Designed miniproteins, single chains. Designs and how they scored, part 56

Each design is a single chain, and the fold is of that chain. pLDDT is the mean over its residues in the fold that is shown.

## One batch from the design tools (miniprotein)

Design m1930
Fold by ESMFold2-Fast:
Structure m1930 (fold): chain A 65 residues (1-65)
Amino acid sequence: SSFNSTMMNNYINSIDDHNTHVGDLDNMVSTNSSNPDFVSMINSHITGINSTISSMNDSYSDISS
C-alpha cells in the first residue's frame, strides 16, 4: 500500500505536539509545585497529553493501514 506525505506529516506533527505537551508539563512541575491550584493544573495538562497520545495512535494507524 502507498501512503502519502500528508499522512506522514500528520504523524510527525502529532509526535511534535506530544513532545511539546510533555515539555510543558515538566516546566509546570518545576515552576508551580507550590501553587495551591497545582493538582488541578497538572490533571488538566495530563488530560491534554492523553489527547496527544490518541492523536499519535490515530496518525500511526493511518500510515500502517
Scores: mean pLDDT 75

Design m1931
Fold by ESMFold2-Fast:
Structure m1931 (fold): chain A 97 residues (1-97)
Amino acid sequence: MVEKVREVLDEIEREALAAAESLTPEQLYQWLEDKKPEWIERLAEALGDPELAERLVDIFIRLTKGLLDMGWDPVEAVRTALAFVRALAVIEARSRE
């Protein structure tokens, strides 16, 4: 479980960082919303818990948007938000073993 969760989050990180490097904050905002269902599905498969997957993706998007609204660099916003969500996801995955 933990290894699959890390793999999915690493893929989400690569996708989100590439978008953050190429898009404006406004475009990144919409891109994150468009990606949300796909990320929930992939993370739900890795976790075995669709409700937790939805909550974790919601936290990631909401935190990233909040940091962007504060004037953070998009790449730093994504890295910070994902580091937090990664820690939560790993703790949750380990508690379910």
Scores: mean pLDDT 85

Design m1932
Fold by ESMFold2-Fast:
Structure m1932 (fold): chain A 93 residues (1-93)
Amino acid sequence: DPEAERKKKIEEDSELQTKLNELAAKDGEDSVVLLNIGEIKLGEEGKLEEALKLPVEELTKLFIEAGREKVEEARELAKKNGKVEEFERNLNG
């Protein structure tokens, strides 16, 4: 599973994971959620390996921005389908 292999590489660098979460938390509590969503998005697009070559500060911003894009796409889709409450529930829990 290529996704599992990418996740394993990130987990191997526990300091990188800690730093990513700290930088996201300083940006805002919602930014930690966005960071995780962005990591999934970049993994699905096969861009995670290239992203991991970036400095941690740039990597954090890239993940947060990718997460914001995915969340906004999902929010617009939820509005069209009248499922905004379901979307917000999934984002918070």
Scores: mean pLDDT 73

Design m1933
Fold by ESMFold2-Fast:
Structure m1933 (fold): chain A 104 residues (1-104)
Amino acid sequence: TDKYRQEALDSIKAAEENVKKAKEYAERALKLAEEGGSRKDVIMQMASAGVYLVGAASNVVSAENLAKKMTPEDQKEIRERVEKIREEMKRVGELIARAQELLE
């Protein structure tokens, strides 16, 4: 149980770092699109954001799978942190969508 809890928390931490990087790239993509930057540069920033979102999604799935081996109390802790990460991932997706819309 304790081993699975530590592995789940490590996966959560990796997901948090990946979503943070995804957000940075998505915000750069949106800013470039709003300022009339090159289509290529906007696409490259969106692609970078996408790579980090895939990483975060993988880490979240790992944490949820490990949570199945934990106590109900530890499962609740992991689920609450996963929910916050998924909310951040959704916000990153919205930034990417807005950047894409500005490219026409």
Scores: mean pLDDT 89

Design m1934
Fold by ESMFold2-Fast:
Structure m1934 (fold): chain A 112 residues (1-112)
Amino acid sequence: ALKAEVERLFRELKEAVQELIRAALAGDVEAAEAALARLREIAARLKELIEKLDSPHKDELLAEIDRLLEAAEALVEAVRAGASVSRIIGLILRLIGLLVLLEQLVEKILAE
């Protein structure tokens, strides 16, 4: 069941984002890098499954996954650089906003 695998991987992706947010708030560079690596692996698998879906929204979903990864990378770089708490919070809010948009798009595709 292709849709069931997409739903499962998206749940794992949400967990990896939550791990990244916790690491960023703690200033834990090693944990943030580990969470980003996990997020990249899950995203790669999710993109492979999405490519197999017969959906008019798949290109939009693929683009939004790439935006989420770019936002996650920016957050990890800010943590490495010892950025201010206000900058870290701003990047976390952007990442959460992108995750909400991605979840809405996944739910739309799974309802097809």
Scores: mean pLDDT 89

Design m1935
Fold by ESMFold2-Fast:
Structure m1935 (fold): chain A 65 residues (1-65)
Amino acid sequence: MKEFKEEAEKFKDPVARRQILAIGEQIAILDPSKMPEALEILKNTKDAREAYEKLHELLLELLRK
């Protein structure tokens, strides 16, 4: 989670950053082994909304299992 929070600081929109942090916490609670994948999504996306949508897809995959 520390590296995920540090990467999320690159997003300057406080609402989008809060949403990204919230979904990251949910992923960490459901399956901490998916946090490296979540971190890669943040590192590879420049747009906060795109990052949120990709993280949301990952969360939905975890909830369907």
Scores: mean pLDDT 81

Design m1936
Fold by ESMFold2-Fast:
Order: C-alpha cells, then sequence, then structure tokens
Structure m1936 (fold): chain A 97 residues (1-97)
C-alpha cells in the first residue's frame, strides 16, 4: 500500500540520519550540542512533505530539544535525542495514516 511504502521510506531515512547522529554523539562523548540536534531535526524535516502538520510536529520536537539542552548545559544525550525523534516519528505516522 501507499501507507506501507511511506512508512518504509521514513524508516530508511530515519535509520540513515540516526547513524549520522550517533557518529556525532560518539565524537562528543555520548552527547550532542543543541546546534547539532537542531541540524539533525532540520535534515529529517527536509526529507518529509512540506505541510503545516509536519511543521508543527517538528516545531514541538525542536522545543523539547531546547528544553533538554537548557537542563543539560547546552547538550542532549543521544538517548534523550532518540526519544524526542521517536515521539515525532510516532506523530508523523498518525498524521499520515
Amino acid sequence: SEEELRRRRYLTDLASLAEKARVKAIKNGGKITLEEAKEFLDEMRALLPESPEVQEIFDEARKKIEELAKKNNGYITIEEFDEVVGEALARLEEAFS
């Protein structure tokens, strides 16, 4: 189905970007900067359709990342970043169902 093809594309794109984020985190001692986290979200956003609903989901993810960085001296752990990305992906799957 079109939904299955869309889901498979998101999974593939997410896996590629997740690996890029992990490489950055390894170089930074298991964490990434707020700037790096925002860059990753922007790259993920660019792979998805241009819609107000998708934009809202990423705006909320960006806000969560900013709040986490504020608590962690400007850094986000890879685990915290993966959680925020996972929540955004779940909302995207609901939006496209």
Scores: mean pLDDT 78

Design m1937
Fold by ESMFold2-Fast:
Structure m1937 (fold): chain A 80 residues (1-80)
Amino acid sequence: MTMAERRGAEAKELAEKMNLSKDQIIKGMRAMALEAKKIDPELGEKIEQMIEESQTLDRDKVIEKYGEVVKMYMELIEKR
């Protein structure tokens, strides 16, 4: 397991443990998308697509996408 994969898994566990709302999770993903676009616009657009999909999903599925977004964002930062 990479560090980015571990960070994604930890983010999902933390969101569940802290009982973060769907809106709070989506807000976090939007902040990551904005920062990702400054480094890799293609990855930032991909994260924005995941956010758009998340608007119609239930909280559990949004938590899964949040883990994926955190993993992608951490991989991007680590390769700076």
Scores: mean pLDDT 81

Design m1938
Fold by ESMFold2-Fast:
Structure m1938 (fold): chain A 103 residues (1-103)
Amino acid sequence: SESDKLLLELEILRGLIGIVVGVSKLIGDEEVAKLSREALKILDEIIEILKKNPNNKKIQELAKKAIKLTKKFIKAAINGDVEEAKKTLKEIQKILEEMKKLS
């Protein structure tokens, strides 16, 4: 299903952010590590909402937007672009808030 594909991509992105947390801690980038942990918490909530609402097309469209923003977040985090990472994380948080209103 569409939701199964979105869930798989979200779980892969969650795994990649976990790696970013580990790498950031190893190199002493505490700010990127902190932002990445916050992103993991937001993604966990998005995943749970999508699992509970697998046939909701509006939730699926919001999950697609969250996936695109999460990819931008990972790129910013890997590049040490803290300002872009913060901005993108706030946008993902807004998507989560919209998903909660529909669930």
Scores: mean pLDDT 90

Design m1939
Fold by ESMFold2-Fast:
Structure m1939 (fold): chain A 93 residues (1-93)
Amino acid sequence: SALEEFRAFLEALIREAEERIRSLLDPSVSSKLTPEEIKARIEEIIRETVEAIREKGRELGIPQEEIDRAVEEARRRLEEVGREVLEELGTRS
């Protein structure tokens, strides 16, 4: 079904976004960026993910309520990973 396709797309997209955010823990990346720049990159990844969810939901004719729920879930999960990344970087001496 369209809803099953949307859910599979959502999970894969969130997983990819989580990996992109976690890649910011790589010292070759993190050592060259300020905390503010890292936060901006996290916010950009979240924004791109939300836009992709909305576009795919519209393409598949998913009800707006389900698209809104998917956006809220993706934002919640990615903001949590982003907080964990920023906390980890903040504890590095």
Scores: mean pLDDT 87

Design m1940
Fold by ESMFold2-Fast:
Structure m1940 (fold): chain A 94 residues (1-94)
Amino acid sequence: SAEDLLKRSLIALSEKLEALGVPSELRSKILNVVAKGLLDVVENGVPVEEALKKAEEEIRKLAEEYGLSEEKTKQILEVVREQVEEFIREYKKS
């Protein structure tokens, strides 16, 4: 199901963010942003590019609030983009 795929995708993203040293509190906030974006695509038909752009903007603001370097912020955004693209590929095959 789309719900099972979302759950697995968020777990995988959480593990990748932990490997990057993202603090637990910030990791939870990033996962919430990504989950909302993916639900907007699946449930409300929002274009992937629009949902991803909005999520990236919110994640950049969160990273700035937590005092992360630009380099670390870019690594986080790359991992998020890859996970979103993987989710959409698998969702469309189902």
Scores: mean pLDDT 86

Design m1941
Fold by ESMFold2-Fast:
Structure m1941 (fold): chain A 57 residues (1-57)
Amino acid sequence: MPLPSLKAVNAAGNAILEEGKVDEEGIKRAVEAARKTPGVTDEDVKSIEEALRRNRS
C-alpha cells in the first residue's frame, strides 16, 4: 500500500515530539496537525492515526 505523504508524517511526528509521549492526547494532536497540513488527504490522516495507534503498543 502507498505510504501517507511525507508532509503529513512530518506534521504528526512534530506534534508527538512537542507532546513528549504517544498517548491518546498525543495521537489526537498529531492527527489534528496532519489534518491542518496543506495537501494532506483524509486517507493520509487515517493512515497516520492507525500507524500511531500501532506504535503506541
Scores: mean pLDDT 69

Design m1942
Fold by ESMFold2-Fast:
Structure m1942 (fold): chain A 81 residues (1-81)
Amino acid sequence: MELEKYLELLRKAGWSEEELELLRELYELHKRGASPEEWKALVERFAGEPLPGDLTPEDVKRQAEAVLEALRKALENPELL
């Protein structure tokens, strides 16, 4: 599975288990087509505070998916990690 391979690489690079757990949950939301509301709730839970009211759940989902894509591209280019 692609996710487990990337998580193993990030763990070897010194990422914490908490950081890896966040990435795993974000990827699971992406993989199962979770609602934008679920993405916002997950991000707020890990942030420990509510996100700004001008950020819609759809905006949060879009931004979080962009972060996952950026990490995927960075892992394809080891010099960026």
Scores: mean pLDDT 73

Design m1943
Fold by ESMFold2-Fast:
Structure m1943 (fold): chain A 90 residues (1-90)
Amino acid sequence: MSMSELVDLLFHRPDEFIEFVSKHLGIPREVVERILKETPTGGEALTAIQLVIEGKSVDEAIEEANNMSPTEIGLNIQKLRQRLQEVQQK
């Protein structure tokens, strides 16, 4: 799955997005659901997912993502894109 496909799932098929992130990125479904409910845009949601992967709690990930600049969001999305490539090629 590409980043563009993941973003499409996020906006149009959130249940499938939750299933994909839980199955392939190892984040519990409940955590992904909280991120989607408590982040205002897809950029913050994808950023919070990356922060949880890096070991932050869901509460810390959501708070930090919602306070990040567009540049910091872009950097976290780039990290998540690289991780998606790695989990699909191994």
Scores: mean pLDDT 82

Design m1944
Fold by ESMFold2-Fast:
Structure m1944 (fold): chain A 65 residues (1-65)
Amino acid sequence: AEIKENILNDIKQELTKFLTDEEADKAVNDLKKGTNEDTALEILVKAGIPEALAKTILSIVKKHS
């Protein structure tokens, strides 16, 4: 199931506090493709997002998907 655009936009705004716009767009696109939770967590952490925040973002995505 595709994640609602509003949720993706909110996630992008949070990510841009830690990432460049380009890095945030890439992370959002990877989440939108329905990547599994482990891979999505690894992408976010590797991009520079704290693990606790990355887990929170994935939890929000999962509950709204």
Scores: mean pLDDT 72

Design m1945
Fold by ESMFold2-Fast:
Structure m1945 (fold): chain A 68 residues (1-68)
Amino acid sequence: VEEKAEEIQKEADKRGSLTSKEAVELAKRAGLPTSVAIAIGLEAQKRGSLTGEQAREAVLEAAKKLGL
């Protein structure tokens, strides 16, 4: 999970930020559960977009709540 969170952070940093749609698509491509992908997409929607650090935190928080 931590390695996948770092991968998503790096991609967010390359793009400048992630929209809700981009966050969901990247989480799915990284092989994260759909529930985690949805959670980070909702966080991106609430904030307008996610920075790399915010995307990493959202993945780790969602995974922790799911017992991953």
Scores: mean pLDDT 79

Design m1946
Fold by ESMFold2-Fast:
Structure m1946 (fold): chain A 77 residues (1-77)
Amino acid sequence: MDEAIEKLAEVFGLDPDVLRRLAERHPEIRKAIVEAAKVIEENPDDFTAVAEALGRLFDAVRRYAQEAGRRIRLTPD
């Protein structure tokens, strides 16, 4: 789980601590992280499936940050 969070945080240009906190607070984000990691593992050569999984995870993270009254930080520190 932690390794998946670090990898996905690098892909999105996010601080891994921010992604960990979002996963802890929002079970939908945690599910999206697990699903994205599984799609990447099962379909590494399917660029469309990988891109869709990453896009869905990004959308989930952004949606919950907006509902919390602020945007997700998309740049590293």
Scores: mean pLDDT 67

Design m1947
Fold by ESMFold2-Fast:
Structure m1947 (fold): chain A 80 residues (1-80)
Amino acid sequence: MRYLIHIGITATDPERAAARAEELVRRAGAEVLAVQVDAAAGRVSVVAESENGEEAARAIEAALRADPEVTAVTTTVVPA
C-alpha cells in the first residue's frame, strides 16, 4: 500500500535541513515528491511517497530531531 508522508521542519539553516531531509527520505526507501523551502521563516516542507509510511516517517523524524540545527519536526502519514 502507498502512503504520503508530509514532513514539516523548522531549522536555523533551512537549505541544509532540506538537503538532509531528502537524504533521509531516500535512506528510508521512500521517494521525494516535493520540497519547499521558506528561508526567511526557517521552514521546510517535504512530501514523500512510501510503501511503509509509518515506519519511514518515524525513522526520518528521529534522525531530523537528532540534528542540532533542527528546532522542530512534524510528520503526517496519509494513504496515497
Scores: mean pLDDT 85

Design m1948
Fold by ESMFold2-Fast:
Structure m1948 (fold): chain A 77 residues (1-77)
Amino acid sequence: SMMDELLARIRELEAEFLAVRPSMSPRELLEYMLGITDELIAAVREALAKDPDNAELQTALANLEKQRAALEAQLAA
């Protein structure tokens, strides 16, 4: 299902992050997390285009956009 595909992508990104995390500076970690967040936003937006009334996907998008704004603010500081 679409949700299973999204969850699989999240798990892939988590595994990738765990592999690279030990070699990153705090700033590089923030930049990496911003990139991951942008990929997740794109995936959720594609899912919402197919199921626009899905409340769970709408909530996920809102939360990801809030997280993106917080990461941008941290990088600007």
Scores: mean pLDDT 81

Design m1949
Fold by ESMFold2-Fast:
Structure m1949 (fold): chain A 83 residues (1-83)
Amino acid sequence: MDPEYIKKLEKDLLKEEMASLEKEIAQLQNTVAGLEARLAQSIADPSKATEAERLRQEVANLRGELEQKRSKLDEIMEELKAL
């Protein structure tokens, strides 16, 4: 097998993974923004204290997932530079 062809396939696969991660990051950012808006509404209503706590935990978890995906994106970009 041609080593140059294999490297090209690896680059193309990494670029596809990068594009997928960028889309996932954008979707998560939109989800976090929506949850933060719901959290603000829940904080304004004392009867929704339990919902507000769940939303805080969900936002924190999604922010953690977002950071992990951004780290993976950075890793893929470094791999692309190495190829």
Scores: mean pLDDT 83

Design m1950
Fold by ESMFold2-Fast:
Structure m1950 (fold): chain A 100 residues (1-100)
Amino acid sequence: MLSKEELLEQTIEAIKEIGKKYKLPDEVIDRVIEAVKRMFEATPEEALKIFKELAEWLKKNVPKEYQKAVDEILRIMVEALEALDPEVGKKAREIYEKLK
């Protein structure tokens, strides 16, 4: 029952807290936040593309020591997409589970 704006703000705050907890580089956090903002303004199909591209980039480019933070961030993004659009969220969850 959150508004789209409130859901976006809560998602960004959750990502920032994960970044702080795991001491993620600012460049990684900034990239995730920009992707989240783009996803919230995108069509359902573009939101899935943005999510998949970000998830693949994070798994490939973020050091192994931070992958637990990556998994928590991707989970938060999936939950946000599920709240915005259950069908899009279901597809995002399938992508997330395959990238574990």
Scores: mean pLDDT 85

Design m1951
Fold by ESMFold2-Fast:
Structure m1951 (fold): chain A 107 residues (1-107)
Amino acid sequence: MMEELEKLLLEVLEKQKRLEEEAREAYAQGLPPDEARAKVRELLAELFEAAVPLFRKLGLSDETIEKIREALLNGLGSEFLSEEELKAVEEAEEKILELLEKIKEKE
């Protein structure tokens, strides 16, 4: 279980680094703020899709995942999530932080 979660998290972290570099390059090219925000939103959506298998393994429901996907695409905040869905997301965040610590221990 943990080894599979660590592998999924590493894949997401590597993709995040690549997408952050791409976003930084777009910003350095002097894109207007609205275009830069649209680019960041696209990159966040791509990162989210890479993280979906990890989120499912961490116990997020398909309904919660779809709501987050829709919110990212439309630029909505977390206010669209119910209290139960927010708690599930917080629990997933705690597990991700534990996995990140374990990965750092192996370095």
Scores: mean pLDDT 70

Design m1952
Fold by ESMFold2-Fast:
Structure m1952 (fold): chain A 88 residues (1-88)
Amino acid sequence: MEGSSLADVLRAAAHLLAEFTGKLEEVEKRLPLDENSKRLYERISKHVKTLEEALRLAREVAESGLTSDDPETREAARFLLELLEEVR
């Protein structure tokens, strides 16, 4: 994950979680994938094969993102936590 911002990881994790939960349209509108997060999403999807792994990744990066000084990262983390609350 060197060379990718935590915000890119958060966007990728949100899209991955959305694939399992059917919320892809909402995530695309609020946290669209750019070139960096799209490449990261494709890479992460090779390692995250189950909903449980997607939930674990999403929770870990969201909690890390909330402690970031980067406002984009905090915003993405907050949205990802909201998405996690909808999916037990």
Scores: mean pLDDT 76

Design m1953
Fold by ESMFold2-Fast:
Structure m1953 (fold): chain A 63 residues (1-63)
Amino acid sequence: MVDQAIAEFTRVFRERMSEALAAGEEPTPENIKRLAQESAEEVSKKYPEARQTLDEMIQQAFG
């Protein structure tokens, strides 16, 4: 379900953000967008039906 995919995306994205910040990576828009795209790619492997929705959310947030 798309709703489950969005919840999973939020979880994965938070985990990736925490790891990147702990590693000293700066939270630039470019780095945040990359982490969001990597998170969407991972979640889309479990929820392929959510791929388009996740891609649209990232485009809306980052242009």
Scores: mean pLDDT 80

Design m1954
Fold by ESMFold2-Fast:
Structure m1954 (fold): chain A 98 residues (1-98)
Amino acid sequence: HMKMYGLVEVVMKDIKPEEARKIALAQARKAEDKGVLVSAVIMEDGRILFAFKTREDAEEAAENLKKEAEKKGYFEDVRVRELSLEELQELIRAYLAS
């Protein structure tokens, strides 16, 4: 039975990796508190992956990240996707291997 998940892929630019990680952890915690976060992968180089229960939750998270970037004056590349569980597991594995 194919369940679809929302995915947000983020690369933060013109910001220190440690600060990018703090922003990412804060966003992950907010999503976890709402019960919509499935997984978060936060790389030391500023690449971030958030998996959500639905595409709608992912789109909301992407919008919140854009607002944070505007407030703090950094640049980011944000991509929203919809994935099956198998596709999500493969992508997380690839992220952790990089």
Scores: mean pLDDT 77

Design m1955
Fold by ESMFold2-Fast:
Structure m1955 (fold): chain A 91 residues (1-91)
Amino acid sequence: KATTYLVAAGIYLAAADFLLEQAKKSPLEVRKELLKQAIEDYNLAIELAQKAIENSTDPETIAAANRILTDAQSGLKKAEEELKKVEEELK
């Protein structure tokens, strides 16, 4: 069901965004773990958004899923960039 994939994708995107924001307020060791979890949740949001697109012919559902996909890809890049900085500091 495309709507189920879309809703799940939105939930994981929101969770990943929250974890990324919390990571910025956390000590390095905690920040690393929060960033890893954010990356995992962004990847799940991407996968579920793609499944919503694959399982729908509804233009509004496809448009919403593409928005989540774009936002999740952007968030993933930011989380990966922040993780690289944290890992460099923990060297």
Scores: mean pLDDT 88

Design m1956
Fold by ESMFold2-Fast:
Structure m1956 (fold): chain A 66 residues (1-66)
Amino acid sequence: PSAEEVAERFGEELRKRGMSEEDAEKVRELLAAGDGQGALQTAREAGVSTEELNEIIRETAEKLRL
């Protein structure tokens, strides 16, 4: 899968977890640009817990293998 596909799925999972469309879009743009650290930091600042982030990362990785 492309970096854009990873970014899109990650942003969608963040929206499902209650993140605003604005914050989810920022995370998606950072991931698509290859800034994984900036993306995770933005998600944490928006109130997503480390536990939720680990779940989203796991779910995204599982979808990439399918």
Scores: mean pLDDT 75

Design m1957
Fold by ESMFold2-Fast:
Structure m1957 (fold): chain A 84 residues (1-84)
Amino acid sequence: GAGEAGKRGAEIAKEGAELYKKYKKNPEDRENVLKAIGGALRAIGGAVEALLAYRRDPESEEAKRGLEEAVEALKEAGLKFDAK
């Protein structure tokens, strides 16, 4: 099993799919969606670094924290899209 990395990877995929749906539904809100996508890309970058660290040491608290921070950043990006 992929443990924490697997759980966070699934959450990241879900949040990414939701951002894509928002982009497809509301092209008029493109600027807000692009800002949200930018936040998501930064979160994915952090998750990649955390995944590489986790593969070296699956019990790494630092890697687990990085994955959790990536999920939170993706959720925040979604909230920023919905902010007026």
Scores: mean pLDDT 66

Design m1958
Fold by ESMFold2-Fast:
Structure m1958 (fold): chain A 68 residues (1-68)
Amino acid sequence: SNAAEGETLLRIFEHEARELLATESPEEAIRKLEQALASLTALLDSMGDAAGRERLVALAERYKAEAR
C-alpha cells in the first residue's frame, strides 16, 4: 500500500539523516538533507501520500535544526 511504502521511505530518510549528522559537517549535512527531501517529496507526491509528505517535511526540518 502507499502508506506502507511512505513509511518505509520515512524510515530510510531518518536512518540517513542520523548518519549524516554523525559523519558530516553541519553545512554539508543540511545540504544533503535538503537534496534527499526534494527527491523523496517528489516520490511521495507521485504516490498521492500527502500525510507522508507532511511528516517527511517536518522530519527534515527537525534534523536540519539538530545539525545547526
Scores: mean pLDDT 84

Design m1959
Fold by ESMFold2-Fast:
Structure m1959 (fold): chain A 70 residues (1-70)
Amino acid sequence: MVAEMMLMYARQLIDRAEALLDSDPERALELAQKAKQLALSVSETFPQYADEAAELAKRADAVIERARAA
């Protein structure tokens, strides 16, 4: 199922971005932005996953804000 694989990949990108916040905030920002873009794409293409995609986009935004503050 394409949507599930995209959401899983977005979660992996967010997890990696969170791990990189202390050592490489620039790379963390890039990964979080990519994860947000994937989550938004899923919510537009697969409305039944919109709630899950919105939660992932929110997590990505939190990482983006922390990376920019570093």
Scores: mean pLDDT 83

Design m1960
Fold by ESMFold2-Fast:
Structure m1960 (fold): chain A 100 residues (1-100)
Amino acid sequence: SRIDALKERVDEVAKKFGVKLIKIPEDASDGQKIGAIMLQLIDIYNELKKRGLATKEVEEALEEALEMFSRYLRGEASIEEVLEAIEKFIKKLEETAEKM
């Protein structure tokens, strides 16, 4: 699934930055999985901040993903819109890892 594919990319980025991620519940719903991915992405972002790698572009992509996830929880955005915003943020993290 798209969620599982994005999670694999998050796991790989976390590995490159040496970040240990929270565990996703075994019987997690799609909404719970997306929420867990958002928490994992925040953990990775905090590591980038500690290293001085949190650029304005990285921060803006995180803010977009958080806003879209908030809208999704309120029934104001589709799952596809949240996953697209998450993927944009993951791509920024992957680009940052490539420069290390």
Scores: mean pLDDT 85

Design m1961
Fold by ESMFold2-Fast:
Structure m1961 (fold): chain A 78 residues (1-78)
Amino acid sequence: AKEKALKNIEKLKELVKDNEEIVELLDKIKDLVESSTNEEVLENTALALEHILSNIEKLSDEQLLEALKQIYDYLEKE
């Protein structure tokens, strides 16, 4: 779960590297993923990131930022 989440974060950073705000948020999400030991949270995070990746061409920067904020909030609450 953790490895897959980190891989999905890396892929997203490559796709959005020109958007500094999104890259900074992805780095914060990466830190929370690396510090987490909750397998359910890590699995749900990996799936959410995979869903974003599968729809990346359909998402505006604003929609992507909002989706990533929701993932960040989910990880922070745990």
Scores: mean pLDDT 81

Design m1962
Fold by ESMFold2-Fast:
Structure m1962 (fold): chain A 60 residues (1-60)
Amino acid sequence: SEEVVKRAENIIKGLETALANKDPVALRAGIREARELLPHLPDELKSRVETLIAQAEAAL
């Protein structure tokens, strides 16, 4: 749905910002939010979000 896509875009931007700022609190929050949304995402967005979760976890 369009709502799920917009939520995914916001989470992606949040995680990218947290990675740039090396903010562990924002990274942990973003990972949690992204994992909750994952089962509702289309395959294309799911792959991108999974990659960002892996990058965020590696930064912690």
Scores: mean pLDDT 84

Design m1963
Fold by ESMFold2-Fast:
Structure m1963 (fold): chain A 88 residues (1-88)
Amino acid sequence: AAAKEEEERKKIIEELRKEIEEFQANQENVSEEEKKELAARILRESLLLAGMPEEEAERVERRVLAAETDEEYEAIVEEVKPKVEAKV
C-alpha cells in the first residue's frame, strides 16, 4: 500500500519544481546554492518515485550537492534520466 507515499512524493517533486521556476523568475533573490539544493532534492525524489532504492537515490543527491561545475551536475542528471524514464 504505497499509494499515499507515492502521492506525497509526487507532491514534493511538484512543489520543488515550482520553487525552481519561481527562483528562475526571481533571479535577484536566489543563490546558485539554493537552486542546486532544490535540483538535488527533485532528482532524489524523482528517482525514489521511479523505484530506485533510497541508498542509491541519496548517493545521487550527494553527488549533485558535491558537484562544483555545471558539467559535473549535467553528467549526473544525464546518467540518471534513463532510470526515471524507465518507470513509464
Scores: mean pLDDT 70

Design m1964
Fold by ESMFold2-Fast:
Structure m1964 (fold): chain A 60 residues (1-60)
Amino acid sequence: MDSRLIALAILATSFGAPQEAVDLVRKAMKLVREGKEDEALPLFAEASRLLGIPVTPEEL
């Protein structure tokens, strides 16, 4: 499990982000807990984009 995904989840929930970004992080974290990391990665990428974090897909 990549520590960067955990950091993005914490940042999204802590920053007063748009509800859409918070919902994406919540869904992604549920998928990670279910062992579906490949399905969670695009959700973290979309949440990062909504938060304005300069992350490329290769960095996630």
Scores: mean pLDDT 67

